Designed miniproteins, single chains, continued (3). Designs and how they scored, part 43

Each design is a single chain, and the fold is of that chain. pLDDT is the mean over its residues in the fold that is shown.

## One batch from the design tools (miniprotein)

Design m9562
Fold by ESMFold2-Fast:
Structure m9562 (fold): chain A 80 residues (1-80)
Amino acid sequence: LEELKEALEKGDEEKVLKLALELIKEAEKLEDEEEALKILNEVLKLIEEAYKAGKISKELYLEITTEIGVAILKRAVERL
């Protein structure tokens, strides 16, 4: 998460996308539901704050938030 914060501060969109997707994949692999959702929510919060501050593009914001939403839905649906 700290590396993602640094990339967002610098406006390094390529690094932001890479780090965010890596964190989302790590969360998807976790068996602990609470820990997985905590990571996904923290990434979402950082991305939302960065977009509101004008540090990242709308395109990058939509890409990452879509991936987070899909990850959350996958976890919910797989438990049906």
Scores: mean pLDDT 79

Design m9563
Fold by ESMFold2-Fast:
Structure m9563 (fold): chain A 58 residues (1-58)
Amino acid sequence: HHHMERKKREEILKITNEASDKMKEVIEKYKNDPEKRQKELGKISLEAQKKITEIKNN
């Protein structure tokens, strides 16, 4: 179990790091558009959470 859990944690970390990088790009790109920024950040967050949940449940 420990080795399998480690692999899942590594995958989760990769997803969170990718999401973090995308969020930084969105913040800079939509610096003057708070509505678009909030919408795009929300999408990135939801997609990352969905992927993480799928990994945890499988």
Scores: mean pLDDT 82

Design m9564
Fold by ESMFold2-Fast:
Structure m9564 (fold): chain A 64 residues (1-64)
Amino acid sequence: MITIKGTFPSRAVAGAAARDLEDAYPEVKATVDGNTVTVHAENEEAAQKAIDALKRAGATVEVL
């Protein structure tokens, strides 16, 4: 399991991005805390998809 953190400019953007991620990629689980989204991916392909989606949505991305 790979853990990824995305930090967004606002809570609204973070919440929308988390919902879009879970809707698009059932192999990832996203949790929101303020303007940060924490994603748990089952494998490297799912992790890469999550990283790309978070960056596209405007997040600063960290792999934990």
Scores: mean pLDDT 82

Design m9565
Fold by ESMFold2-Fast:
Structure m9565 (fold): chain A 90 residues (1-90)
Amino acid sequence: GGDEMAEKAIELAKKALELAEETLEKLEAGEISEEEARERLLEAEELLGLAEIHLAIAKKLGAKPELLAEAEALLAKARELLAKVKAMLK
């Protein structure tokens, strides 16, 4: 149902956010190469894309507003951190 899709979007967005946060921290510390950071960025972007698809389905199925809001907030934060990672790689 819609709530299930929203919960899946939240789960995927959290995974993307965690990967983005870890990648940013390790890249800033010089603990990983730019090549490894790019691979992690690709993985995080794939998770983010899948989360957005699940959120779109959740909206169509009428998921609870609070679940939609949580998913949207997590997606926004993940996008912001991924943008910071991208900026560091160029």
Scores: mean pLDDT 88

Design m9566
Fold by ESMFold2-Fast:
Structure m9566 (fold): chain A 81 residues (1-81)
Amino acid sequence: SMAEELLRAAEAGDEEALEEAARRLAEELAEIAREKLGVEGVDVEALAERIAALARKAAAEGRLEQLREALEEVRRVAEEL
């Protein structure tokens, strides 16, 4: 799971793995936006940076479980589109 990979990297403080997981998740979300919603021009790089920053903040604040729940909800919504 992309979400699990992101959360694990953030918990471990593995910046390379975190940036890679964030980029892959951003690419998946951009593809869903394009294919399901007709939204083009999603800035994948900016989205990946925001995802990575959110995961780092969640890890620092002990909120990785809350982030996991939020990512699961986003996946559920995306699957219904």
Scores: mean pLDDT 82

Design m9568
Fold by ESMFold2-Fast:
Structure m9568 (fold): chain A 72 residues (1-72)
Amino acid sequence: MVELGRELAEALRRAGEITGSEKVRRAGELLDEAVRKLEEGNYEEAERLAREAQELLDEAREELLAGFRALL
């Protein structure tokens, strides 16, 4: 789980950089922080950060698609 979370966070940061989506990049940062909190045993903070990342990804969904099309 933790390793998968880190891979997802890295993928989101890269996707945000490629598409120019600040929300996707921010979501990747929040997910990476959530993984760190899980490793520290701070489950409440990890859950909150992961939820914030998910909400940003939902908002960025259409921005990501528009940004990706602009790069083509």
Scores: mean pLDDT 75

Design m9569
Fold by ESMFold2-Fast:
Order: sequence, then C-alpha cells, then structure tokens
Structure m9569 (fold): chain A 64 residues (1-64)
Amino acid sequence: GLVGMVARAGRDYEAKSEEELSIKKGDLLRVLEEVDEEWVRAENLATGEVGLVPKSALEAAGPA
C-alpha cells in the first residue's frame, strides 16, 4: 500500500472540489490514506495542506 510513503507529484493537478488538493509537478506528498482505487488522501509537505489527489498524478518516491 501507499500509506505512510512520500510520493512525488508527476504532474500538476487542480482541485475540483473542497475535498481535493491542488498540486504542482515536483511537490512531495505524504500519503495518509488510500480512499479507493483511484484516490489517496495526502499532505503536501511544502504547504501542510491535506486533501484528495488522484493516484495517477503521483510517482513512487520511496518510503518516508
């Protein structure tokens, strides 16, 4: 699973709802929860913001 790992944003993503997190390519995110097969709840380590991001926007960056 991805929970507890740090992942890098492989692309920009713009939030479409209040529960989603906007990210920029190269952002480092800590995965807090795998919500479903397509989405994780993550924290952006640069901003401290928490929200839902698509798994397809994340690259493997290794363990936190």
Scores: mean pLDDT 78

Design m9570
Fold by ESMFold2-Fast:
Structure m9570 (fold): chain A 62 residues (1-62)
Amino acid sequence: MSAKELAELLLKDPRLTDEEKELIKKILEQNPEASAEEFIELLAKVSGGLAALAKYLLEKEK
């Protein structure tokens, strides 16, 4: 799974704030070829909650 695919799954979560959605989009734009695991590490540096949700979604798809 790519960072883009994981970000698309994460952005479908209705619990995310507009600020969290902008943060996800910004990280993806800066790292468009990142793996899903690399994307989770990048999210963890700025939001533990977003990183945990992204990790949950990635683990569910494996």
Scores: mean pLDDT 81

Design m9571
Fold by ESMFold2-Fast:
Structure m9571 (fold): chain A 66 residues (1-66)
Amino acid sequence: SMEEIVKLAQEAGKAIREGDIEKFKEKVEELLKLGAISEEEAKEMIEAVENGDYERAERLLVRALL
């Protein structure tokens, strides 16, 4: 549902701000399972947080869900 997608997106954004990489990856995987983002978008977001580029990860999350 859209409500579930919005909640997961908010939780993913919070995880980025808190530096919780594992939680962010879990939320990204849940968004992918719901079809809210593509496999390519999920991969780019995960690569960004693993490289410590939290600003890029947040930008990618926002762009994917607009």
Scores: mean pLDDT 86

Design m9572
Fold by ESMFold2-Fast:
Order: sequence, then structure tokens, then C-alpha cells
Structure m9572 (fold): chain A 72 residues (1-72)
Amino acid sequence: SALDLAEEAIRYAEAGDFEKAEELLQRAKELLETNPEDADALRAVARGYEMLGKFEEARELYEKAAQIELAK
């Protein structure tokens, strides 16, 4: 799932393997395009981007997760 890929990406980022982390985050993002209402996966991908220093991308994903929560 997108959440599982994002969690794996976070583990690689914690280990300092930013190339593998970014690859897994891209795959998680692609899965989110087919299931965009997974707020947990959106937050996990956002956390991964924060760890890579991609704060703007992380912010956009956190905003999407918040919008999903407001809709429920």
C-alpha cells in the first residue's frame, strides 16, 4: 500500500539512504493518485519529504490530509 511504501521510505531516510527513500516516496505518491483519500498515507509521505528537506512538498501533502479529515 501507499502507507507501507511511505513507512519504508521513512526508514531508509532515517538510515541516510535518501535515494532509496525518494524512490519509495515516488511510488507511494503514484498509488495515492489512484486512492487520494488515504489521509494516513498522505501524512506518511509528507513526513518522508520533510526528512528529505522537501518542506514545500510535505506542506502540500499535509494540507491534503487535513482536507480529507475536514470532509469526514
Scores: mean pLDDT 81

Design m9573
Fold by ESMFold2-Fast:
Structure m9573 (fold): chain A 81 residues (1-81)
Amino acid sequence: MALERSRLIARLIGRTFALAATLGEEEAEERARELGREVGRELGLSEEEVERLAEEAARQARALNRVIHEVDERYAAKKAE
């Protein structure tokens, strides 16, 4: 049981990172929120806990997406002179 729950959480983290790395900010946030809700429900969390996990996943995706965009902008600026 605990191992299966840990695997679901690890998948949520990894997929949230992938979404943040490949999608735009708003799309990454929304997809991560959906993923957080799906994982929360699969874990048997309460409605309040599911929404908390969904918002945390969305927050992480937004933060990661912004960092990735900042890095991309800096590299683009250097490449453009």
Scores: mean pLDDT 78

Design m9575
Fold by ESMFold2-Fast:
Structure m9575 (fold): chain A 95 residues (1-95)
Amino acid sequence: KLEEAQEKIQEGAKAYKEKKYEEAIKHYEEAIKLALEAGDKRLAAAALNNLGKVYKEMKKYEEAKRYYTKALELDPENVEAQENLKEVEEELEKE
């Protein structure tokens, strides 16, 4: 299942680069499920952070904040998620 989770993260990243956000969301959601089933909280956090990045590109900052927050609940030391959360909070403050 870990190898499948990593494969889904790669598929999600490819879809994200191609701006296929619906496909990216689906792959990252599958990766999160597989990583959690395998007990790999760090991999699940990485996939949650990537899901947040998709929502940020879609200008859905509230959704992005929610996923970055979930990533940090599973892996508080995820520097990318910390930085992304701060950026999204700044965007929401710039109302």
Scores: mean pLDDT 87

Design m9576
Fold by ESMFold2-Fast:
Structure m9576 (fold): chain A 72 residues (1-72)
Amino acid sequence: MEIDPAAKAAAIKFLDLVAEESKNEELREKLKELKEALEAGDIEKAEKLAEELEKKYKEELDEAGKKALEKA
């Protein structure tokens, strides 16, 4: 399935905002890896990174995501 370019661009922009609001350097690095995987179209890598982020950094992602949504 080919990802809609507009949806992909929106997801990448949101990941950038979440990374900017994150105080956790490791989370920021993982968000950058997820962004790069999405830009490359590596869906399998992106899914694995997203699962790891959700499992390990859920609370930090929720806080950073809330702040990113306030700026979006």
Scores: mean pLDDT 76

Design m9577
Fold by ESMFold2-Fast:
Order: C-alpha cells, then sequence, then structure tokens
Structure m9577 (fold): chain A 83 residues (1-83)
C-alpha cells in the first residue's frame, strides 16, 4: 500500500523535525491528523483517476513512488544530523 507507506514516512519525517528542534510539540501533535487527511484526499484522487483517466492514474502512482523515494532520502539526511 503506497499511500500507507507514504503516510508512515511523512510521520517519521515530522518526528525527526521535532527531535532536531525544527518544529514545536504542538505541530508534532497535529501532524498525524493532517497526514491522515492528506492521505484520504489522495486516496479519493487515485480512485477517481483509476475510473476516469488511466493515464492520470499511472502518472499519480509514479509521482507517489517518487515522493516516497524523496521522503526516504530526506529521512536519511536528517538522521545523519542527529549523529
Amino acid sequence: DLLEEYAELRLELVELYYKLGIISEEELKEAPAEIERERKLFEEKLEEAKKNDPEKYKQLLENLKKAIEELKAEIERLKKELE
């Protein structure tokens, strides 16, 4: 499940931002709800495209996979800063 993986990586990124002092505890507490809302909206967008526009659906999946790889790279970068 690409959307679940994306959401988990987004949450990990937010936790790292908090550990680095980039975001407040309040922003950290709000992040899970915001990520869940974004995930739900993206899920609806994917379902819409899957039915109505196969080319757009393929592009959205490719963009999501790219976003996941970018998130993984950013997480590794931030982990090095915590050393």
Scores: mean pLDDT 84

Design m9578
Fold by ESMFold2-Fast:
Parts: structure tokens; sequence; C-alpha cells
Structure m9578 (fold): chain A 60 residues (1-60)
């Protein structure tokens, strides 16, 4: 997956998560699938934002 595709996928995932369309467990699994990074959104809600920012920087 290109950095641009990763940033796009993470942005879409973030939108669905914030809208309550997906569970925290599903969001965590999708982040791990996309980034290779295991996160715990229940303990570290900022992990999603950090992953997105990193992907956007790499895409730019």
Amino acid sequence: MSPEELAKALTELAKRYLAGEISVEEAQRRIEELTGIRVDLSEDPEAFNRALVDAMIRAA
C-alpha cells in the first residue's frame, strides 16, 4: 500500500470510528492491518491521531 493509500484508508477509518459506525475493537484491528502497529484505543485514544499524522507526513 502506498503512503497516499494508507493516509486515505486511515482517514476513512477515523471518520467511521468517530461516527460510531465501527467498534473500538474493529478500529484497533484495522489500524494494525494498515500500519502494522498494535494499538489500544481504550487506553490511548490519541494512538489513532498519531498513526494518521504519521501516514499523512509520509504521503506528503
Scores: mean pLDDT 74

Design m9579
Fold by ESMFold2-Fast:
Order: sequence, then structure tokens, then C-alpha cells
Structure m9579 (fold): chain A 109 residues (1-109)
Amino acid sequence: AVTTQTVTLRFPDGGTLTVTLTYDSATQTLTVSATDTTPGAVSAVVNVLRAEDGALLAQVTLTNGSGSATVAVTPEEVDGTLLVVATAVMADGSRVDSPPATVTIKVPP
């Protein structure tokens, strides 16, 4: 009933952000957990989108290097390829965008 995928986003400045996506088909919930190990980052925002149409499925705001969100999504919305992107906010207020990463979720029958 549970599928878990992990992706690592690498920022151009050498920072990293790890995102774990967990879909529970029994409750039809997607949990997105993220940790940011980017030196000097004070916050970050992670967006999880469906690659097919760009629909925003989840957004997580990280404070003190971590954050999580749980959202209700149907199996049809999460099955397939998802796009994960992040923006880190530095102590000086500057923003650094990650390149997008793809993750594939297979919803169990």
C-alpha cells in the first residue's frame, strides 16, 4: 500500500536538498519530506508537479533545513513521472533554483 521514492537535488553552488516522496494508496495521501544541507540556506521551497501536465501536487516550505507536507491525491494523479524542483533562500536573501529532477511512482494495485 506504500511506495517511497527519494531524489537528491543539487544546486549550482554545490548545495544539496534531499526529497522523499511517500504515497499510501490505502489513504490516498502523498507525504513529501525534504532536508536541505546547503550551507548558508535559511529556508527552501520544494514543489512536486505532475510531469504530464505541470499540475502542482504538493509544496513544502523548509525551515531550519527541514520540512514535510501531506496532501490528498488520487492514485491517477501520482502514478507515473513527477517533477521535483526546489528554491533555496540564503541568509542574504538571494535565491538559488535547483535543476528539476524526475521521479517515477508506481501505485501498488
Scores: mean pLDDT 80

Design m9580
Fold by ESMFold2-Fast:
Formats: C-alpha cells, structure tokens, sequence
Structure m9580 (fold): chain A 59 residues (1-59)
C-alpha cells in the first residue's frame, strides 16, 4: 500500500541520517554544531517528502 511504502522510505531515511551522524562523529568527534546542522538538513528533507506523500494520498 502507499502507507506501507511511505513507512519504508521514512525508515530508510532515518537509517541514512543515523549513518551520516556516525560518519560525522568519526570524522569530527564532538562537533555538535556540524551534527545539529546535518540533522536539521536531513529532517527538512524528510518533512518535505512526508508532505508530498500526503498530497498524493489525497488526490
């Protein structure tokens, strides 16, 4: 279903964010500003994707 595919993508995006944060920590341990910036950017992308799926579902 559309809902199932959407949940799958959100889950995958969450994994990508976690992996990116781990890579950042390995590269620059304790860089809280870079970590927060990365998470904010990824969160914005997830929100935009959620809105697009919501719009498609209503059509």
Amino acid sequence: SMSEKYRERVRERGREIREALEELERRSPGNEEERKRLQDEQGKKVLEEQLKFFEEYKK
Scores: mean pLDDT 72

Design m9581
Fold by ESMFold2-Fast:
Order: structure tokens, then C-alpha cells, then sequence
Structure m9581 (fold): chain A 76 residues (1-76)
């Protein structure tokens, strides 16, 4: 279902965002720089997801991106 596809997408986005944030933090980057790198990576993944799933509404994809960004910001 669309909900299952979006749930999997959210899990993949969150795992990748945390990986990027952890690597950037280990490299000594600031919270601002970490958020910039996470945002860039999530944008790439969202663009790919939209190309692969054109039937999923853009607002639902955007909601997942925002939820993942908020979780990463809370973990900084």
C-alpha cells in the first residue's frame, strides 16, 4: 500500500540522515553544517522517490522529509 511504501521510505530516509549526521559530527562539523548536509541528502532521496513513485502525492513525500529533518534536529 502507499502507507507501507511511505513508512519504508521514512525508515530509509531516517537511517541515511542519521548516518550523514554521525559522519559529519565525527568530522567536527557544526550543527548548521550537519543540517545542511542532511537536507541535501534527503533532497536527493526525495527526488529519486518521486521519480520512482509518481502516484504518491508530493505533500505526503514532503511530510516525510519534514518529519525526518525534525527528528535529526532534535538529536543534534
Amino acid sequence: SMDEILARFREEMLAEARRVAEEARAAGLSDFEILGLVNQRLGELAARFRAEHPDVPAERVAAVVMEVMNEVMDEL
Scores: mean pLDDT 89

Design m9582
Fold by ESMFold2-Fast:
Structure m9582 (fold): chain A 73 residues (1-73)
Amino acid sequence: MDNAKEYYEKGLKLFEEGKLEEAVKYYEKAIELDPNYAKAWHNLSVVLEHLGKVEEAEEYRKKALELDPDFKE
């Protein structure tokens, strides 16, 4: 029942609630199940940037852009 999309959606809800560390865990589970889930990579980078982990955020942002160039804008 839990799939990459469900974990991604749980991560989104947690991010909206300001639960940044929990959001990271759910986005990481989403990319573990689907490493090509560009939206999960992108939102993981956004959350990590909010947590001050700027170098990790930049690496994950590049991964999202490689999978889906629409994240460039």
Scores: mean pLDDT 80

Design m9583
Fold by ESMFold2-Fast:
Structure m9583 (fold): chain A 72 residues (1-72)
Amino acid sequence: KKEEFEELLKEAFKAAQAGDYEKAFELLKEAKEKFPEKEAEVLALLGQIYASLGDEELAEELYKKALELLKE
């Protein structure tokens, strides 16, 4: 349940830190599909990954979308 979601995010972040962005994105996609109520957290981590890659514009849009989801 919650532990599975946290593990998916940890593995996605670990993959991104290792430079395996394909694996990171697949793990985030799985997390979003299994836990649609946690979409804001998935988008926030995806934003962090894009920010670390230098795509600040996409990171900002992802953070904005995550915040909009958390507002409701």
Scores: mean pLDDT 79

Design m9584
Fold by ESMFold2-Fast:
Structure m9584 (fold): chain A 82 residues (1-82)
Amino acid sequence: SMREEYEKLIKKYEEELKKDPNNADAWSNLGIAYLFLNEFEKAKEYFEKALQLDPNNVNARVGLGVLYLLEGKLEEASKYLP
């Protein structure tokens, strides 16, 4: 199932982050996986971590924008979406 695929991806990126905690792409990919699992607080936390490491990380910016849209926060979303 898709849930099982996302859980597999989460494990993969968690292992990558144990080796390199400064990998912004791995943090943003964790955020995406948790977003698709509807774990919005974890998704936000991981996107914010990715942006702390790389403010221009496209996946994290888009992910936060989508998250703010899901919350109905259009002004906040506009800061992250193209």
Scores: mean pLDDT 87

Design m9585
Fold by ESMFold2-Fast:
Structure m9585 (fold): chain A 61 residues (1-61)
Amino acid sequence: KEEKIKKAEEYLEKMQKAIEAGNTEEAAKYAQKAANYLIEAGYSEEEASQKVKDAVEKAKA
């Protein structure tokens, strides 16, 4: 489970960098992978979605 959380964090970081670079297509792909790893780590779909949304908002700030 901890390995899945680390993978989710890696993809959230890649998503943030893609957003900062203006690459919305890559950002969407990384967001989906991060959400999938969060779900595999035991988070609900709603919790995973919320964590991705929070990371997107942080990247845009």
Scores: mean pLDDT 80

Design m9586
Fold by ESMFold2-Fast:
Structure m9586 (fold): chain A 79 residues (1-79)
Amino acid sequence: SESLKLEYDAAEDALNNSKSLSSEALRRILEVAERLLEAGFYEEALRLARKVLKYAREKGDEEIARRAEEVIRRAEEKL
């Protein structure tokens, strides 16, 4: 989907260029990763989810970290 590609690009830009990311921003990026996973874009989902996991762990956001780990697990099973 062209929409998913644009959302992926925006999410990756936010992760790479933001000095700080709120838990709400991490949740939105994770939702993009979850949609990419459902659409079969496993490498893109894995890339976003790994970065979200890093930020979530740094912030101590256990819920977002757990969700990111699940996306990583499911994407890796398909690769």
Scores: mean pLDDT 84

Design m9587
Fold by ESMFold2-Fast:
Structure m9587 (fold): chain A 87 residues (1-87)
Amino acid sequence: AAEAIRAAAERVAAEAAARLAALAPEVTESPEEVLAAARETLAAADIPEELRERLAEAVTRAAEAARAGDAEALREATAEIARVAIE
């Protein structure tokens, strides 16, 4: 069960990273919009309270990176969000 969740989260993280990498050269899609979609999807999930706090921290970091226009930091924060989600 945990392995299946990890595989799914890893796949989502890889897809998100690929989409963000595609955004980096063109910036055709707002990083804030991508982050908002990810945040909404994760918020709909039933996440334990302890993990929710760590997730909120990772999401905040991603939001700050998006506002700063730091695509690389945003990619790292997105990967961190995925890691927290599988705990």
Scores: mean pLDDT 56

Design m9588
Fold by ESMFold2-Fast:
Structure m9588 (fold): chain A 61 residues (1-61)
Amino acid sequence: MEIDVEEAAKKAGVSPEIVKELIDYYKKTGKFPTESEIIEKYGLFASKYINAVKAIKEMLE
């Protein structure tokens, strides 16, 4: 998977660190976290991670 981290971060409106964390998760598990998994782990910050996953998926498609 080859994603421009900075472009994905701009598209999602989040920090590049969030995008890097999600890419690392994908490399480790072969999938992105589900919306419910993100909500459970990050609570109030879940929307940032959900937006980042959507942006990365749009860039891959």
Scores: mean pLDDT 79

Design m9589
Fold by ESMFold2-Fast:
Structure m9589 (fold): chain A 56 residues (1-56)
Amino acid sequence: SVEELEKELLKAAKEKAKEDPSINVKAIETAVKNLKKSLEDEKAKELIEKMLKLIE
C-alpha cells in the first residue's frame, strides 16, 4: 500500500541521514504527503518507489 511504502521510505531516509546529514528527512516527509494528496494511489506508489530506490 502507499502507507507501507511511505513508512519504508521514511525508515530508509532516517537510516541514510545517520551517515549523510545532507538527507533532509522532513523534506521527504512533506514531499510524500503532497504526492498522496495530489496524485492517484498508483502514481504516488511509483514515485515513492523511485525515491526509495534512490535513497537505498
Scores: mean pLDDT 79

Design m9590
Fold by ESMFold2-Fast:
Structure m9590 (fold): chain A 61 residues (1-61)
Amino acid sequence: SAVQSLVARHEFSEEEIAELRRLLEAGDGEGVKRLLESLGRTFSSVEEAVRLARRIVELSE
């Protein structure tokens, strides 16, 4: 999948993954969307961004 391809390319730094984890733990879905969009992503919804972020964090563990 696109998410696995991005993680495999190491396109996310440890700091970016840690920030995604913090935002997810805080329930800040809009913050998750903004962070991922700042990294060149585009989303139709906050829920889509949160789903992607959860998958990125899971694959980084």
Scores: mean pLDDT 74

Design m9591
Fold by ESMFold2-Fast:
Structure m9591 (fold): chain A 96 residues (1-96)
Amino acid sequence: DEELIQERLNSLYPFAREKMEEVTKELEEVKAKYEESDPALYLLEGVRAGMMLMVLNLAGTYEESEEKAKEYIERMEKLLESSEPKWKKLLEERKK
């Protein structure tokens, strides 16, 4: 699931994903350097958690919106198909 979310995020917002991955990597390096410092460790964890929540929210919103859009598109196509016989009859009546 995490891999699928990451792939979709990359496809939708490749620049944002790359940037967030870059910053996350940088934070991990700083965290490793300051793992002996309790205050710095908590600060870095907080920043990373916030960034992760933003990425998850963005990916989740996209996935939910895409599924809804797909449903609405399918319903629209079915409505158009069901209305086409009525539309054709009206055109036939006018041509006669």
Scores: mean pLDDT 53

Design m9592
Fold by ESMFold2-Fast:
Structure m9592 (fold): chain A 69 residues (1-69)
Amino acid sequence: MVEEKKKYAAEATEKYSEELGLSEESKKRAVELSERAVEDNPDLTEEELESMAKVISQAVLEQEKKRES
């Protein structure tokens, strides 16, 4: 079910965001992006969700660094 996959993606994204040391705001943003990605592609496997969580968390970190000037 899409809702369960969204929860899985959110939990994985929170885990990787914490490991990367993202702020609470950036972690929230990463989770929102992961949930949206599941909505756009509900056929993602758990392995794909884990990979996506890592990529999204890293992308949010990169965006935060860019904003730092």
Scores: mean pLDDT 79

Design m9593
Fold by ESMFold2-Fast:
Structure m9593 (fold): chain A 65 residues (1-65)
Amino acid sequence: GAAAAVAMLQRELGLSEAAARTVVDIVLAHPDASDEELARRVQAATGLSLAAARGAVRAVRAMLE
């Protein structure tokens, strides 16, 4: 679930709680968006590099399956 995804992003990718929550919120708010679109939204909201944003989006989507 969403709480497990937030915890995973903090432990495995070293994101702050605020950044991890923002990634999860963006992914859940846009279920029909592409990974690239979500990565761009995450980058704009968090200031993460595009590579880091892509990694975070993929990790969250894998956990929500």
Scores: mean pLDDT 85

Design m9594
Fold by ESMFold2-Fast:
Structure m9594 (fold): chain A 80 residues (1-80)
Amino acid sequence: MKEAEEKKKEGEEYLKKGEYKKAGDKYKEAGLLYKKEGKNEEAIEAFNKAIEAYEKAGDYMSAAEVAVEVLKIAVEEVLK
């Protein structure tokens, strides 16, 4: 599925333009799509980029919410 990759590219473009909140939103969408496809490594990468973008935007609450999604993937891989 190319939808997750397209959201990641949109995030990269917003990040390049300094639109950090929008970049974080797009990387978060990409991570959720990768997670649904079982692509956990790609999901974690996208979520980490979302966290960085939200932190640059000063949106620490959104960064924390995305960090919880990363922890959920890690727990599922270790315990299930």
Scores: mean pLDDT 83

Design m9595
Fold by ESMFold2-Fast:
Structure m9595 (fold): chain A 92 residues (1-92)
Amino acid sequence: IEKIKENIKKLEEGAARLRAGDPASADEVIKAGMELLNALSEAGAKQEDLMRAIGLLMRVIGARLENDIPAVARDVEGLIKLAKETLKKLEE
């Protein structure tokens, strides 16, 4: 649970920096996204939620490879939302 919260915070900080015009944060949010997937899996997240998170992370990676920083920021926000929803289910 704590690892999930830590990586959500890192994603939120990275997304804010991307919106402020720091493209170097794109690699940081990808790293935090990978750590988030591991934390969700370790916490026992459902397969459906893990697959959705993987799909969103792949979109972030794809946007980064295309140097589409606005798309990276948008897709990271989607990953943050899913992570918060999954965390809430795990705390129930």
Scores: mean pLDDT 78

Design m9596
Fold by ESMFold2-Fast:
Structure m9596 (fold): chain A 73 residues (1-73)
Amino acid sequence: HMEEAKKHIERGLKAASEGNYDEAAQHFEEAARLLLKEDPNSPEAYRLLAQAYLFKGDIEKAKEYTSKAAKAL
């Protein structure tokens, strides 16, 4: 459900604001997983995955998902 995805986004944003980047990444990945269940080509899900990889310091993966989000528009 989209409501579950929204709650994970809110938790991820709170974790990031507190400097808990690994926890923020986990919440954004779970939100993206829920969104992709509803729409396999969700640009919002790919943006969340890009942000999650940025929190993990994986710049190349973040760029890949940013590109996927742009193509899904």
Scores: mean pLDDT 84

Design m9597
Fold by ESMFold2-Fast:
Structure m9597 (fold): chain A 66 residues (1-66)
Amino acid sequence: MNEEKAREIAKEALETAKELEEKGLKDEAQSVLDLAYRAAVSYLSGDEKRGEEYEKKLKEKIEEAK
């Protein structure tokens, strides 16, 4: 369900942002949180297509920051 998906995205983003901040990548951490927020809000509003687009961007940003 969209609420469960939003919670999953938020938890993953928080853990990833903390890891990035520990590496000194504070701007990357903020970008991850911003994308996660947009994905979560899209899923919660029932816009699954936009949610998937932001989730894809979030995953790409996480991989780029590694």
Scores: mean pLDDT 80

Design m9598
Fold by ESMFold2-Fast:
Structure m9598 (fold): chain A 90 residues (1-90)
Amino acid sequence: MTEKARELLEKAVELLTQAVNSDDPEERLKLIQEAHKLLVEAGKYLTKEDIPLLEKARDAAAKVSQDEDFDVQVQATLTLILVTNMLLAL
């Protein structure tokens, strides 16, 4: 279970890193949306202790998907930090 969660979180970190380094707001939004899907799937393989950090990361990614006026780069960076912290805890 944990190994599958780690693979999904590592892929999410890769997508979020690409989003943070992108100059295109549309590409950043797309990468964050893809990362959000991976974070939702990772939740199926995580323990109860890991859930609060995943929940914060998911909520951060979901806000970007719903709010046109939100700072997509700031939200991508926050989500990247949260997902990286989860990988360190696994």
Scores: mean pLDDT 69

